Designed miniproteins, single chains, continued (4). Designs and how they scored, part 37

Each design is a single chain, and the fold is of that chain. pLDDT is the mean over its residues in the fold that is shown.

## One batch from the design tools (miniprotein)

Design m13342
Fold by ESMFold2-Fast:
Structure m13342 (fold): chain A 96 residues (1-96)
Amino acid sequence: DPLLEALKKVKEQIELHEWLLKKLKEGTPIEEIIAELEKLKETSDPDTQKFLDGLIQQLQDVKNGKITREQLIESLEALIEILKERLESLEKKINS
């Protein structure tokens, strides 16, 4: 079911973004977060690998001073809200 697969992927993306947000707010070193995402990438499907590559690139941008940790936190909070709206929309379609 394409809708159930989409629902599962959105839930997994929300959980991963919330995990990342928590690590950033706790002051976890950027290098440690990158290492954990690289490990997750080793066992992930190709779509998830591309998604993780995007997150790793944003963390590299923080490490290199291109963006601040706070700017990344704000971007992730906004993205989580968008993903939660998408989740609600998908759940309404599945229950209709």
Scores: mean pLDDT 84

Design m13343
Fold by ESMFold2-Fast:
Structure m13343 (fold): chain A 84 residues (1-84)
Amino acid sequence: MFVTEQVVTPDKPPEVLVWVGSSEEDIREGVEEAMKVASPGTVVRIRVAKAGDEAAVEAAVRIAEEAGFEVVERTPDGLVAVKK
C-alpha cells in the first residue's frame, strides 16, 4: 500500500503580528518594534486594539509607510504590510 504523509515545509516565512494602542505614540512604538524584528519580505500584521477606529488605522498606515513598510492591505482593525 502507498502511504502519503503531508509535512509542513519549514521554509515558510513567519508572519509577524503586532498589537498597538489607539494613540499615535503607541502605534509608532509597535511599528518600530515590528521593523526591528521583521526581515525584508516578511508579512507584518498590525492590529489596532480598538476595532473600527479609522483615525488610529490611518495613523498606523502613515507610520508604517514612514518606517519603511509597504502597506499591501488596509483593514477595519489595522493593516497588512511587507518590509521593503
Scores: mean pLDDT 70

Design m13344
Fold by ESMFold2-Fast:
Structure m13344 (fold): chain A 62 residues (1-62)
Amino acid sequence: SEEEGLEKAKELVLEAMEKYAADTEEAQKIVEEIKLMLDKDYEGFAKLMGIKDGVERIKEAE
């Protein structure tokens, strides 16, 4: 279902962000804040899903 798909997508995004930010304390704090937002505010997760387009554009800029 869509809801089940969103939960899996959220988990994958968080895992990718954690791996990307693993070596930087500042980046780790940002990831932790995002986790709290996603757990407390589902609306925030829906907005965060929009960053998929942003990530793709960043990769193209490389």
Scores: mean pLDDT 57

Design m13345
Fold by ESMFold2-Fast:
Structure m13345 (fold): chain A 90 residues (1-90)
Amino acid sequence: MYTEKGKELFKKGKYEEAKEYYEKALAEDPKNAEAYANLGEVLLKQGKYEEAREYYEKALALDPKNKKAIEGLIEVGVKELEEAVKKVFA
């Protein structure tokens, strides 16, 4: 399964390759909440907080009980606040 291969690559720190496999999973099943949540996690690791939030929100729209998406949105919120504070200081 593309989602499983993506998780394997993510564990190895191969974030771009993991992203490609999660995108393949979504191409086969556009309602795959797990693939959206996993894409959010990749984007979060890459520091792309706004994009990560959008993917986590999409995962929750498909599966409101998706724990990875809930936890990811909390983490994105914290990171967005940290970046906002840095911008005010600059």
Scores: mean pLDDT 83

Design m13346
Fold by ESMFold2-Fast:
Structure m13346 (fold): chain A 74 residues (1-74)
Amino acid sequence: MEIDPELVAATLYRMGGYLALKDGDYETAVKWFEKAIELRPDDAQAWEDLAIAYEKLGKTEEAQRYRDKAERLR
């Protein structure tokens, strides 16, 4: 089984973002999710998680755009 290094890295970045969300550090969560999306732009879940982080920051317009992106990828 060939392990995709970018898939592994993207998963770790998403985990970092999730932990930051749980900790209430929404700005850090955005940075982690953006790194995950940079490696895997077709990961709908990462776009949803990014939208949640933006919503928590009060950036509701950006949050909606990222939710729409996630829906298009499903």
Scores: mean pLDDT 79

Design m13347
Fold by ESMFold2-Fast:
Structure m13347 (fold): chain A 68 residues (1-68)
Amino acid sequence: MEIPRERALAALERLIDHYAEKYGISKEQRDELLAEARERLSGKETLTVDEFIKLANELIDKIEELAK
């Protein structure tokens, strides 16, 4: 199954917001991760589920690292 770019971006934004609150990273760090997600989706019309899961996990890992 394929996920439209705008839907994938909205889901990633919600995921970043959720984990940013959970781990207590700064607004600046959160905004940087959101910008990275937007850049990585730039030029794509759709993502596969596997591509979405991989990107989501990479962003979660970065939030966890920033919280240390």
Scores: mean pLDDT 82

Design m13348
Fold by ESMFold2-Fast:
Structure m13348 (fold): chain A 61 residues (1-61)
Amino acid sequence: AEEHRRAADLAEKIADEFEKDGLYSQAAFVYRVAADQYRLSGDEERAAELEKKAETARKNA
């Protein structure tokens, strides 16, 4: 549903802010939440992109 995509977009913005502030563990967690929400919206490609962002943030933590 559209609400999952909106939740994913919001989560991605929050995660981007955490990453910008050097809060990589928080960014990784929220990117994973965004990926799950994109998957629930049927956007598997976007979900995979956010999973990759989460892994990159985790490695920088």
Scores: mean pLDDT 83

Design m13349
Fold by ESMFold2-Fast:
Structure m13349 (fold): chain A 94 residues (1-94)
Amino acid sequence: AEEDFRKGVEALKKGDYETAIKYFEKAIEKDPNNAEAYTLLGFAYLKLGEYDKAIEWFEKAIKIDPNNKTAHELLAEAYEKKGDFEKAEEVRKK
């Protein structure tokens, strides 16, 4: 929930992406509709270079909240880091 989400954010600020992932997973377990937790879980995977996992989590965030601009921006960035510039541009148009 809120406290697990906050601890995840603090772990991200420290660059402790593995700890951030654990707290965001707990946040999602308590609130499966927390699109922001899915977005930041994806961001932690993006920072670890796990681009395919990052894409999956950003797509889940967008499914929960289709107008989540941050998730769309980060999804485009993940595709760009994979070298898929066409898919990145497609995502940015939405």
Scores: mean pLDDT 85

Design m13350
Fold by ESMFold2-Fast:
Structure m13350 (fold): chain A 94 residues (1-94)
Amino acid sequence: SMSNLLPPSAEEAAEAVRAALESERPAAAMSAALLLVGLAMRLGNEEAVRAAVEAAAESDSEEAVELLRMLARFARSHGFEEVAELAERAVREK
């Protein structure tokens, strides 16, 4: 997929989400991660958005549930239905 060539990379998106959820200031760090993932969504980088959702799904952080809900909503608004369903499933499994 051409989306793999768009910034941010899937690795960068996943790392941003992990760093945010492990932060001593998760609310502020989560806002930064959402800006980066939002950029990926606007650029059509579905791989980066999927990586971000998977990173949040693997987190034991209480903030991960809220982040997954926001990512599901944003992914749907950008037409990434499969990624939105992945995020919604992750919320149900937490």
Scores: mean pLDDT 78

Design m13351
Fold by ESMFold2-Fast:
Structure m13351 (fold): chain A 58 residues (1-58)
Amino acid sequence: MEAKREQLEQEIDQSLADIVLGVARLFMSEEEAEKLRELFIENGLDVKKALEALEKEK
């Protein structure tokens, strides 16, 4: 029954990650954009932290 809220939260998180992926593709390679999307989710949907994590690996 709590699954409805969890599912909605997951769909929102994925939608935000997809938006970040689309924007990132304009400024970096496909591989880097996909990695940024994963880092965005891992860092609690914080774009700044995701970018810092991506830069650390370069």
Scores: mean pLDDT 76

Design m13352
Fold by ESMFold2-Fast:
Structure m13352 (fold): chain A 69 residues (1-69)
Amino acid sequence: MPELPERVLEAMRLINEGAPDAAIQALGFTAADLPALRALVAGEVQSAEQVAALPASPALREELLAVFA
């Protein structure tokens, strides 16, 4: 499996545990990043094309493209 950045892995862990959005945002993510992180947890993101289509901040999109490109 592609290796995701540590902060993204931590956010995915929190989402899987049912943590509130505020806990995920405390890791440095914006509200715009939440749909992208939830899509990653749901297994909906498997390619660079899918990353490009995600609603995400430029910083998160760049991190994900580095993994899926």
Scores: mean pLDDT 77

Design m13353
Fold by ESMFold2-Fast:
Structure m13353 (fold): chain A 67 residues (1-67)
Amino acid sequence: LTPEELGLQYLRMAVKLAEEGRFDLAVRAAEIGAEHLGLPQEKRDRLLKAIRDGNVEEARKLVEEIA
């Protein structure tokens, strides 16, 4: 897997974990995915905030925009 493919897999995993209510694990997966993708700080902060707030719909939209 390229860093891009691995990063996207972690972001997709983060959304799935958030859908399951596992927000702590979702945050960790999103952090790993964002690092592999080299996401700008603004996008990282928005995604992590959506997950921490339990806003699964917003988190999914942000991941779809990144992918």
Scores: mean pLDDT 84

Design m13354
Fold by ESMFold2-Fast:
Structure m13354 (fold): chain A 55 residues (1-55)
Amino acid sequence: SIKAEEAKNTLLGSLENGGSEEEVVKRAEEAIKEGLGGGTKEDNEKALEEFKKSL
């Protein structure tokens, strides 16, 4: 969905403009919770874990 694409763009922006990896992950976690509010909690958590593995 368009919201999922916007969430991904926000995550990428956090990576590019972030400080430490820990800070980037924290912002990404917050962005996923805001952007992917339509998904199940489990699906959102899986997406976050996959994102963390990509760092």
Scores: mean pLDDT 60

Design m13355
Fold by ESMFold2-Fast:
Structure m13355 (fold): chain A 65 residues (1-65)
Amino acid sequence: SMEEKIREAAEKLYEAVQDPSKREEARKFLVELGVDEATADSIIYAAEQSKDLEKAYEIVRKALE
């Protein structure tokens, strides 16, 4: 479901926040979900600023609405 994909994307974003080597994986996953590259970069940046899994989930959900 879309909800499950949003959750998975948020988890990958949170992993990228903890480990920068995971950043490209999170970026590719967002693009595969239909987010353009510039928007994906903005989402990753916002997630890095919050450093919170719940906030990452909220950011991804808003982008895919």
Scores: mean pLDDT 78

Design m13357
Fold by ESMFold2-Fast:
Structure m13357 (fold): chain A 85 residues (1-85)
Amino acid sequence: MRLEEEKKRLEEAEKVGDKLGQAEALFNLGLIYESKGDYEKAIEYYERAARLFEEVLGPKDPRAIEASLRAGVLALELAVKKVTS
């Protein structure tokens, strides 16, 4: 349910050019995929969210930093899992 709701929010925001709304929906999609253990998709959504937050709010905005950090941490965890187990 939440996943389909956030996908619809993303599509609607894209249609009207609402970059902040797009970033928020992408960040929430990242959280949903992370909670499902789909780290590769979570990283993709967090990176897309970080890029849009940076464009709209600037690279020093806490939301842009948080999205970028979450993507980086998950990418590192995924890389470690590939070599340790």
Scores: mean pLDDT 82

Design m13358
Fold by ESMFold2-Fast:
Structure m13358 (fold): chain A 58 residues (1-58)
Amino acid sequence: GMAAIERARELAARHAADGGAVAAAGTVQKDVEEGKMSEEEALRGLDRLEALVAAGRV
């Protein structure tokens, strides 16, 4: 849904210097747009990705 796509774009923009974070957020966006991932799954995945970025793991 739109909320997940917007969140993915915001995450990619906030962490533009982190190629891993940008790539992962882009994959979530594409999976939502292609119907491979629900909005709830995408939002949970983005929350986890943000935590991994904050921990220096991505």
Scores: mean pLDDT 81

Design m13359
Fold by ESMFold2-Fast:
Structure m13359 (fold): chain A 55 residues (1-55)
Amino acid sequence: SMADLEARIAALQAELSALIDRIRTDPTLSPEERAALEAQVAGLAAEIDRLNREL
């Protein structure tokens, strides 16, 4: 249903925000850990975009 799709998008947006906050606030992240989190952010953004096209 559209409601299920909207709920999924909201959950992914919350996860995206949490990852961005961690990248900004965690001074202990190595360059490799930072790159991995940035890759996760890119993947989540792409998935959100894909799901929004289904609405």
Scores: mean pLDDT 88

Design m13360
Fold by ESMFold2-Fast:
Parts: sequence; C-alpha cells; structure tokens
Structure m13360 (fold): chain A 97 residues (1-97)
Amino acid sequence: DIDAEAAKLREVLDRIAAADPSLAELVELLKRVLDLVVEAAKTGDYEALIRRLREELGLSLEEIRELLSALGYLAQKHNLQQILATVEAAMDLVDSE
C-alpha cells in the first residue's frame, strides 16, 4: 500500500527535522514532493508529476532531480519499494529532458 509507505517516509522525515531543525524547511518541501510522488504512483502519470513539481512548487529540473534522489535514498534505506520504484520511473523521465 503506497499510502502506508508514504506514512512511514513522513515519520522518517519528521525524525530528520527533529534531529536537525536546520533541515525543517527541506523536510516540508520533501513532504510536498512525496505527496505528488504518491499521486503519480496511483495514476502512472509521471509527466504530470514533473509538470506539477515545476509549475506548482517552482522547482527546476535539477532541483527535482536532487529532491527525487533524496526521497529515493530514504525509500531504499527504509525498504519502501513502491515509493522507490515510482521515484526511479520519475527520475528516468527527468533524465530524458
């Protein structure tokens, strides 16, 4: 269940912010990116994910690559396979642009 994996990753992100408050703003951004990743996992629409990250969050392609890489790292570390697969698919699309 992708929603259960997303809940676990939000807990991980909250622990990161608690351990290092200087990362609180980055953690909130990663949570917003995660919400869009969950939607893409449910719809299979990775082009809509990249478009929304660019248009709604104002992110450059390089910033999208960095944030997706960070989420992918955390997903792999915590064995969140559905989020990891979705992030990998989205990063393949970003690399094609």
Scores: mean pLDDT 88

Design m13361
Fold by ESMFold2-Fast:
Structure m13361 (fold): chain A 69 residues (1-69)
Amino acid sequence: GSLPTEEEVLATIGLMLAGFMKRSKVSEEEAVELGKWIKEKIPDNKEVLDYFKEVAKEMGYEKAVKELE
């Protein structure tokens, strides 16, 4: 197969960061910064953005949710 694209690598990192956030329960401020990074680097990846938003909602981090809206 071909090498993964930069977008595919960044999407994988985004999913891993969302999973890390859920497992380690990072602060709301850290979650906001992670959301900004995902939105900046892969704004068109609805799957990653939706998953991060769902995790942030489960954690009660309204500021992180709003960052992705």
Scores: mean pLDDT 77

Design m13362
Fold by ESMFold2-Fast:
Structure m13362 (fold): chain A 70 residues (1-70)
Amino acid sequence: SMAEELLEKAKEAFEQGKMLEASGYALAAARLTGNEEAIRYASEALRLASSGKNEEAVEPLKKAIELLEK
């Protein structure tokens, strides 16, 4: 599915340290699934990464990915 493809792209970007891209893909996947908790965590990761706080974005992004994996 498109959500699974976006989640895979989020994981790949995360492994490459591309926090802004990873957070964006995770948020897109979360929105497609309607998982409100994942949307909140991915949105927080995106906010932090957009502010250059890449280290702080790691934990909320991991949480979003975990929720999207079920």
Scores: mean pLDDT 89

Design m13363
Fold by ESMFold2-Fast:
Structure m13363 (fold): chain A 73 residues (1-73)
Amino acid sequence: MTPEELLEKAKEYIEKARESLKNGDYETAAQYARKAIDYAQEALDKGHPEAVELLQEAGRILKEAIDGIIKKK
């Protein structure tokens, strides 16, 4: 993937994670957030500072998703 494609994938998975979180699907939200983190990290490693904001956002969603899983369990 190009670095630009990695940023686009990170944004895509962040949106999917947000939708899953909104629907109470915490397991799916956590999976999408992890994918977003992976893509954002690769983009950052390739010199795209915009990826820092995406990484932070995906991390926040992941924490919320994990909290939702813990509260339900």
Scores: mean pLDDT 82

Design m13364
Fold by ESMFold2-Fast:
Structure m13364 (fold): chain A 84 residues (1-84)
Amino acid sequence: NAQLERDIAGAIAIIGLAIAIHLSKNEEVRKVLRETLDRVQAAIDAGDLPAAIEALREGSEKVKDDPETARLLENAARTLEEVA
């Protein structure tokens, strides 16, 4: 069931972003993560997985000076690519 796989992958990406926001101590990183979460949520609600993947990758690039957070966003993008 491709739709169920996409729904689960989208939920995992959203949950991962929410956890990253709560764990981050850096206000600029938290701001980027909140903006990324909003973009990913809007893209998933629109059924636009390519837009969700792009938002995660752009977020990863913006937080590249925090390698752990950047890797989390890139992994979420890879998970969505596998179900797109």
Scores: mean pLDDT 80

Design m13365
Fold by ESMFold2-Fast:
Structure m13365 (fold): chain A 80 residues (1-80)
Amino acid sequence: MSDKFRKEIDEEYEKLKNDPSLSEEEIFEKLLRLLVSLALNIPVEEITDEMIEKFVKENPEVEEKAKAAAEQIMEEQAKK
């Protein structure tokens, strides 16, 4: 069910926000995977790099959103 799936995505996103050891690139890659997982309604563990590349090619705005979100997380971590 999508609500339970969304909870797993939210938990992974919360882990990213609370891990200051991650680089912007690492956060970006993880966020991109989470966004593709959410969009395709497929568990994060089943998302392959090929699925991400295909989805981004068809939906370039997803890469831009993931990059903006990663920058926002890095800015918030830097302010603390």
Scores: mean pLDDT 75

Design m13366
Fold by ESMFold2-Fast:
Structure m13366 (fold): chain A 87 residues (1-87)
Amino acid sequence: MDEAKKYLMKGSLALSEGDYEKAVEYFTKAAELAPEGSDLRATALLQLGVAYAKLGDLEKAKEYYEKAAEVGGPLISSQARANLDQV
């Protein structure tokens, strides 16, 4: 199994369980392990923004949504921009 994808899945599970600090840890690992410019990296950055927003760190959430919008393909960039409008 791709390690980046494994951490993305673990982060998503932690996020669904309300463990936002653990979600940040796993999504950070997913972003670090994903290839530069990949949709997998953009997805991990988008989910980092979501996890930080859930923690109440709106400045960090905005930072990661902006990074996801820059790195991702059209669908991920669109989702990241939609999330930016909510922060």
Scores: mean pLDDT 82

Design m13367
Fold by ESMFold2-Fast:
Structure m13367 (fold): chain A 60 residues (1-60)
Amino acid sequence: SPEELKKKAEEGIERAEKILAESDDPVVQRVAQRELEIFRKALEYAKEGKVDEAKKLLDQ
């Protein structure tokens, strides 16, 4: 559902932001930054009702 996708994306954003705040490893930071970009875009699609696009991003 759109609500479940929004929640999953929001949880992913919080997770990635914590990793970026707590890690000093450049490789870990790069991965977390990429994840943050994906989750933010998925949240935008979910808010627009683009469920299939949001699912595709979250299933990567």
Scores: mean pLDDT 83

Design m13368
Fold by ESMFold2-Fast:
Structure m13368 (fold): chain A 96 residues (1-96)
Amino acid sequence: MREGAILHTAGGILFSAGDYDDAIEFYEKAIEIEKKEGSPSVAGTLRNLGKVYFAQGKYEEAIEYYEKARDEAIKNGDTELEKKIKEELEKVKKAL
């Protein structure tokens, strides 16, 4: 069942609308399902959580989720996603 993908998509719509707290809730639910399913999509959803926290000015939380996303991308061998997350981490660290 693709419940994680549906929740991820809903989180993205909420994030685009500026509904950051609701976006976080939907992404957290997506991550829980994706982890239970062993889905490599966890890395992308964790990265999106980092983006939401960054948009809220919650830089410490943004760093935490980007680091979790990086570790999952490395585990999955997703070099392109790892590179994007490292660039986003550098940007957040400079904003502190």
Scores: mean pLDDT 85

Design m13369
Fold by ESMFold2-Fast:
Structure m13369 (fold): chain A 66 residues (1-66)
Amino acid sequence: MSIEEIKEILEKLGLSEELAEKAARVAYKGLQQGATVETLAQGLMDLGLSPELARKAAEALYEAHK
């Protein structure tokens, strides 16, 4: 899965283009390092996403990465 594919998923979840780009870079690195859904969600929360949106995004990205 590419950074652009991750960004598209995040934008569909309601993130702005700028936030989706930053979040996509964090998520891409996390997925490449074998991060869990919980670790991905924490990384997204560190960027300012709500806990609910961060978990939903992490779960969607984890499923797409399978």
Scores: mean pLDDT 83

Design m13370
Fold by ESMFold2-Fast:
Structure m13370 (fold): chain A 55 residues (1-55)
Amino acid sequence: MTLETEDLKITIEGDKIIIEGKEPLTGLPGSEVEGNKVILPKSNPVAERILELLS
């Protein structure tokens, strides 16, 4: 599942959320960072809040 806006692309894949921004993202607890991508497990509170905001 992929949710795309002008500023963000969010891909939901199994037990994880991949967030792609226009700028590099880093420093989120429990995340893996790849340049403009942040990968969060769905069990992470930040990932839960992101899913809530997209509802």
Scores: mean pLDDT 69

Design m13371
Fold by ESMFold2-Fast:
Structure m13371 (fold): chain A 80 residues (1-80)
Amino acid sequence: SEAIEELRRILERVERLTDGREANELALEAGMLALRVADDSKIPEAIGLVLRAIGMILDGGSVEEAAELVREALRLAESS
């Protein structure tokens, strides 16, 4: 499950986000992963949640809500 391994790396980096440049880099990586796994029923959905969480952090939104999206993404990825 290469896609799940890459998603886990992205999730680990989201948890450690400290600046907007890193968030933008992670968004690009997640987008590229989504293009490669578009056929998987749960992985694209999980990546969508990760991108949403990154967007919330970039907008200065709720860290708690962003963390919940990241946790949900991981659950979905692991169910694929």
Scores: mean pLDDT 68

Design m13372
Fold by ESMFold2-Fast:
Structure m13372 (fold): chain A 61 residues (1-61)
Amino acid sequence: SMLEESLRRILEELEKSKSPAREEPIRFVREVLERLEELSVEEQVAALLRAIGDLLDLELL
């Protein structure tokens, strides 16, 4: 799905550099990807928005 592809791209961006601040965002995206089919569409969208927010916060640091 487009949501899965977007989450995988965010994970790839997060994994480009190692820092302690990236550990929780990476863990969150990995957990969401593992359980994606168990989540409602609304929960999947909420997870994507959180992942985007985490990535943007790290890029602004």
Scores: mean pLDDT 83

Design m13373
Fold by ESMFold2-Fast:
Structure m13373 (fold): chain A 106 residues (1-106)
Amino acid sequence: SAPARATVTLEITRDANGVLSVKASVETEPGASLRLVSVAAAEHDGVINVGLLLEASEDARLEFIVKYDGKEAKGEVLVPAGRSSVGLSFTKEGKLLGIVAEPVAP
């Protein structure tokens, strides 16, 4: 069968007091193993930085730093040695960001 896929969805919101909130969800296909370890958001000079830590199978961890300036989302991927490859996809200027993680083909 084709390699299993996992999708991570980020929702970044601001409350009535201007406080940032971030929610993350992970959806996996059969055969994929990806777990959310932590998520946090911080704003600096009008740019929102989202730190996302995911755990793949065999203790492989994927770290993402997503920068969002209200116009474009840019992601930086820090991948410790592991079997997973990761694609990033973003809804520009939106409140919802999607991250697709795919296992490395055998």
Scores: mean pLDDT 56

Design m13374
Fold by ESMFold2-Fast:
Structure m13374 (fold): chain A 63 residues (1-63)
Amino acid sequence: MDAEVVPLIGALRDPDPAVRREAALRLGEIGDPRAIAPLKIAAESDPDEAVREAAREALKKIE
């Protein structure tokens, strides 16, 4: 159950790339369309390649 979608969207901006990657994967599993715009930003702009890849994979699950 997805009681924490909004905090996970916030976690996409965490200073720790491991936290951002986990947040992206969790948002993909939840499938809430509110995450689409934040995940697109992360997929294009995050400095960490693993975070960008996780965000792209999450978008494929939601879209």
Scores: mean pLDDT 80

Design m13375
Fold by ESMFold2-Fast:
Structure m13375 (fold): chain A 99 residues (1-99)
Amino acid sequence: GKVTVKVRVTVGGGDASVGLMLFANGQLVKRVTRRAKAGEVVEAEFEADPGSQVEVLAIATSLSDPSKGSVARSEPFTVTGAAGETVELDVDLVLSPSS
């Protein structure tokens, strides 16, 4: 069975389009796009086998100013839990000028 990995992204600095790339054992397993309001928590889920090493790349692009964005990459972590359990990962993004 699989564990549900729930990724929670909070975006500061403005409304954004949030792209999530979800990796298990170094392989891209899921790509998700969500819209977020400033300070809103956006959730995305994927399934991973217990004991998998996972990481998340989160990219936010401002909806009001396309010159502003933010990128965060999680440290790799090992999925712990039994089949049917949920593990949460929190990611904070703050929109800033990209150049």
Scores: mean pLDDT 77

Design m13376
Fold by ESMFold2-Fast:
Structure m13376 (fold): chain A 60 residues (1-60)
Amino acid sequence: SYIEKGKEAYLRGDYEKAVEYFKKAIEEDPNNKEAWRLLAEVYANMGKYEEALQAIEKAK
């Protein structure tokens, strides 16, 4: 799944690739709270705090 590929990229430190996969997971299911939460985590680790906050709001 895109979630699994995103997690693998994130663990490798490929944050841009992780964002890409989590966005694809969200495109398939916009109500996937796990995908939004993981996207927020990656953005926070990139220092993109505004994007991280927007993503976590979607995870609620």
Scores: mean pLDDT 87

Design m13377
Fold by ESMFold2-Fast:
Structure m13377 (fold): chain A 77 residues (1-77)
Amino acid sequence: SMEELKQKGIELYKKADELIEEANRALQAGDVERAKTLYKEAAKYYYQSAYYFEQAGDVEFAREMIKKAEEAKKLAE
């Protein structure tokens, strides 16, 4: 159902946000390698979230998730 797709999208973006927060803490502690790994993982979760929101017809929110994924990917470089 569309409701199930939206719920999956929400679950995935919340996980991505948690990973970003963890990555930022790792970076503050000087663990650059751990931070990069976590940013890369966050990007994957944001892309997956975007996919589910697109399937649910929420194109605007999917676009926002893609933007967050791209930002996280850049931080992982």
Scores: mean pLDDT 90

Design m13378
Fold by ESMFold2-Fast:
Structure m13378 (fold): chain A 79 residues (1-79)
Amino acid sequence: MAALAEEAERLAEEFKKALEAGDYAKAAEILERAAELTERALEALLPTLSPEEAAEARARGAAYVARLRALAEELRKKA
């Protein structure tokens, strides 16, 4: 988890820099990397949860990943 959190912080900083530079294509790529990171974090978390908690975590994770990918597509339309 700690290593994934550090990667998430780096992605957030890169995303901010891309937006400040007006590089929407790069910002979209960073959101896709954030979606992949979220999926990896979820896979690491799931074995530590009860079946009920795991089902809820999967549902919330899938919704979050879908939102990140939708935002990435919107940013690509601006690029």
Scores: mean pLDDT 82

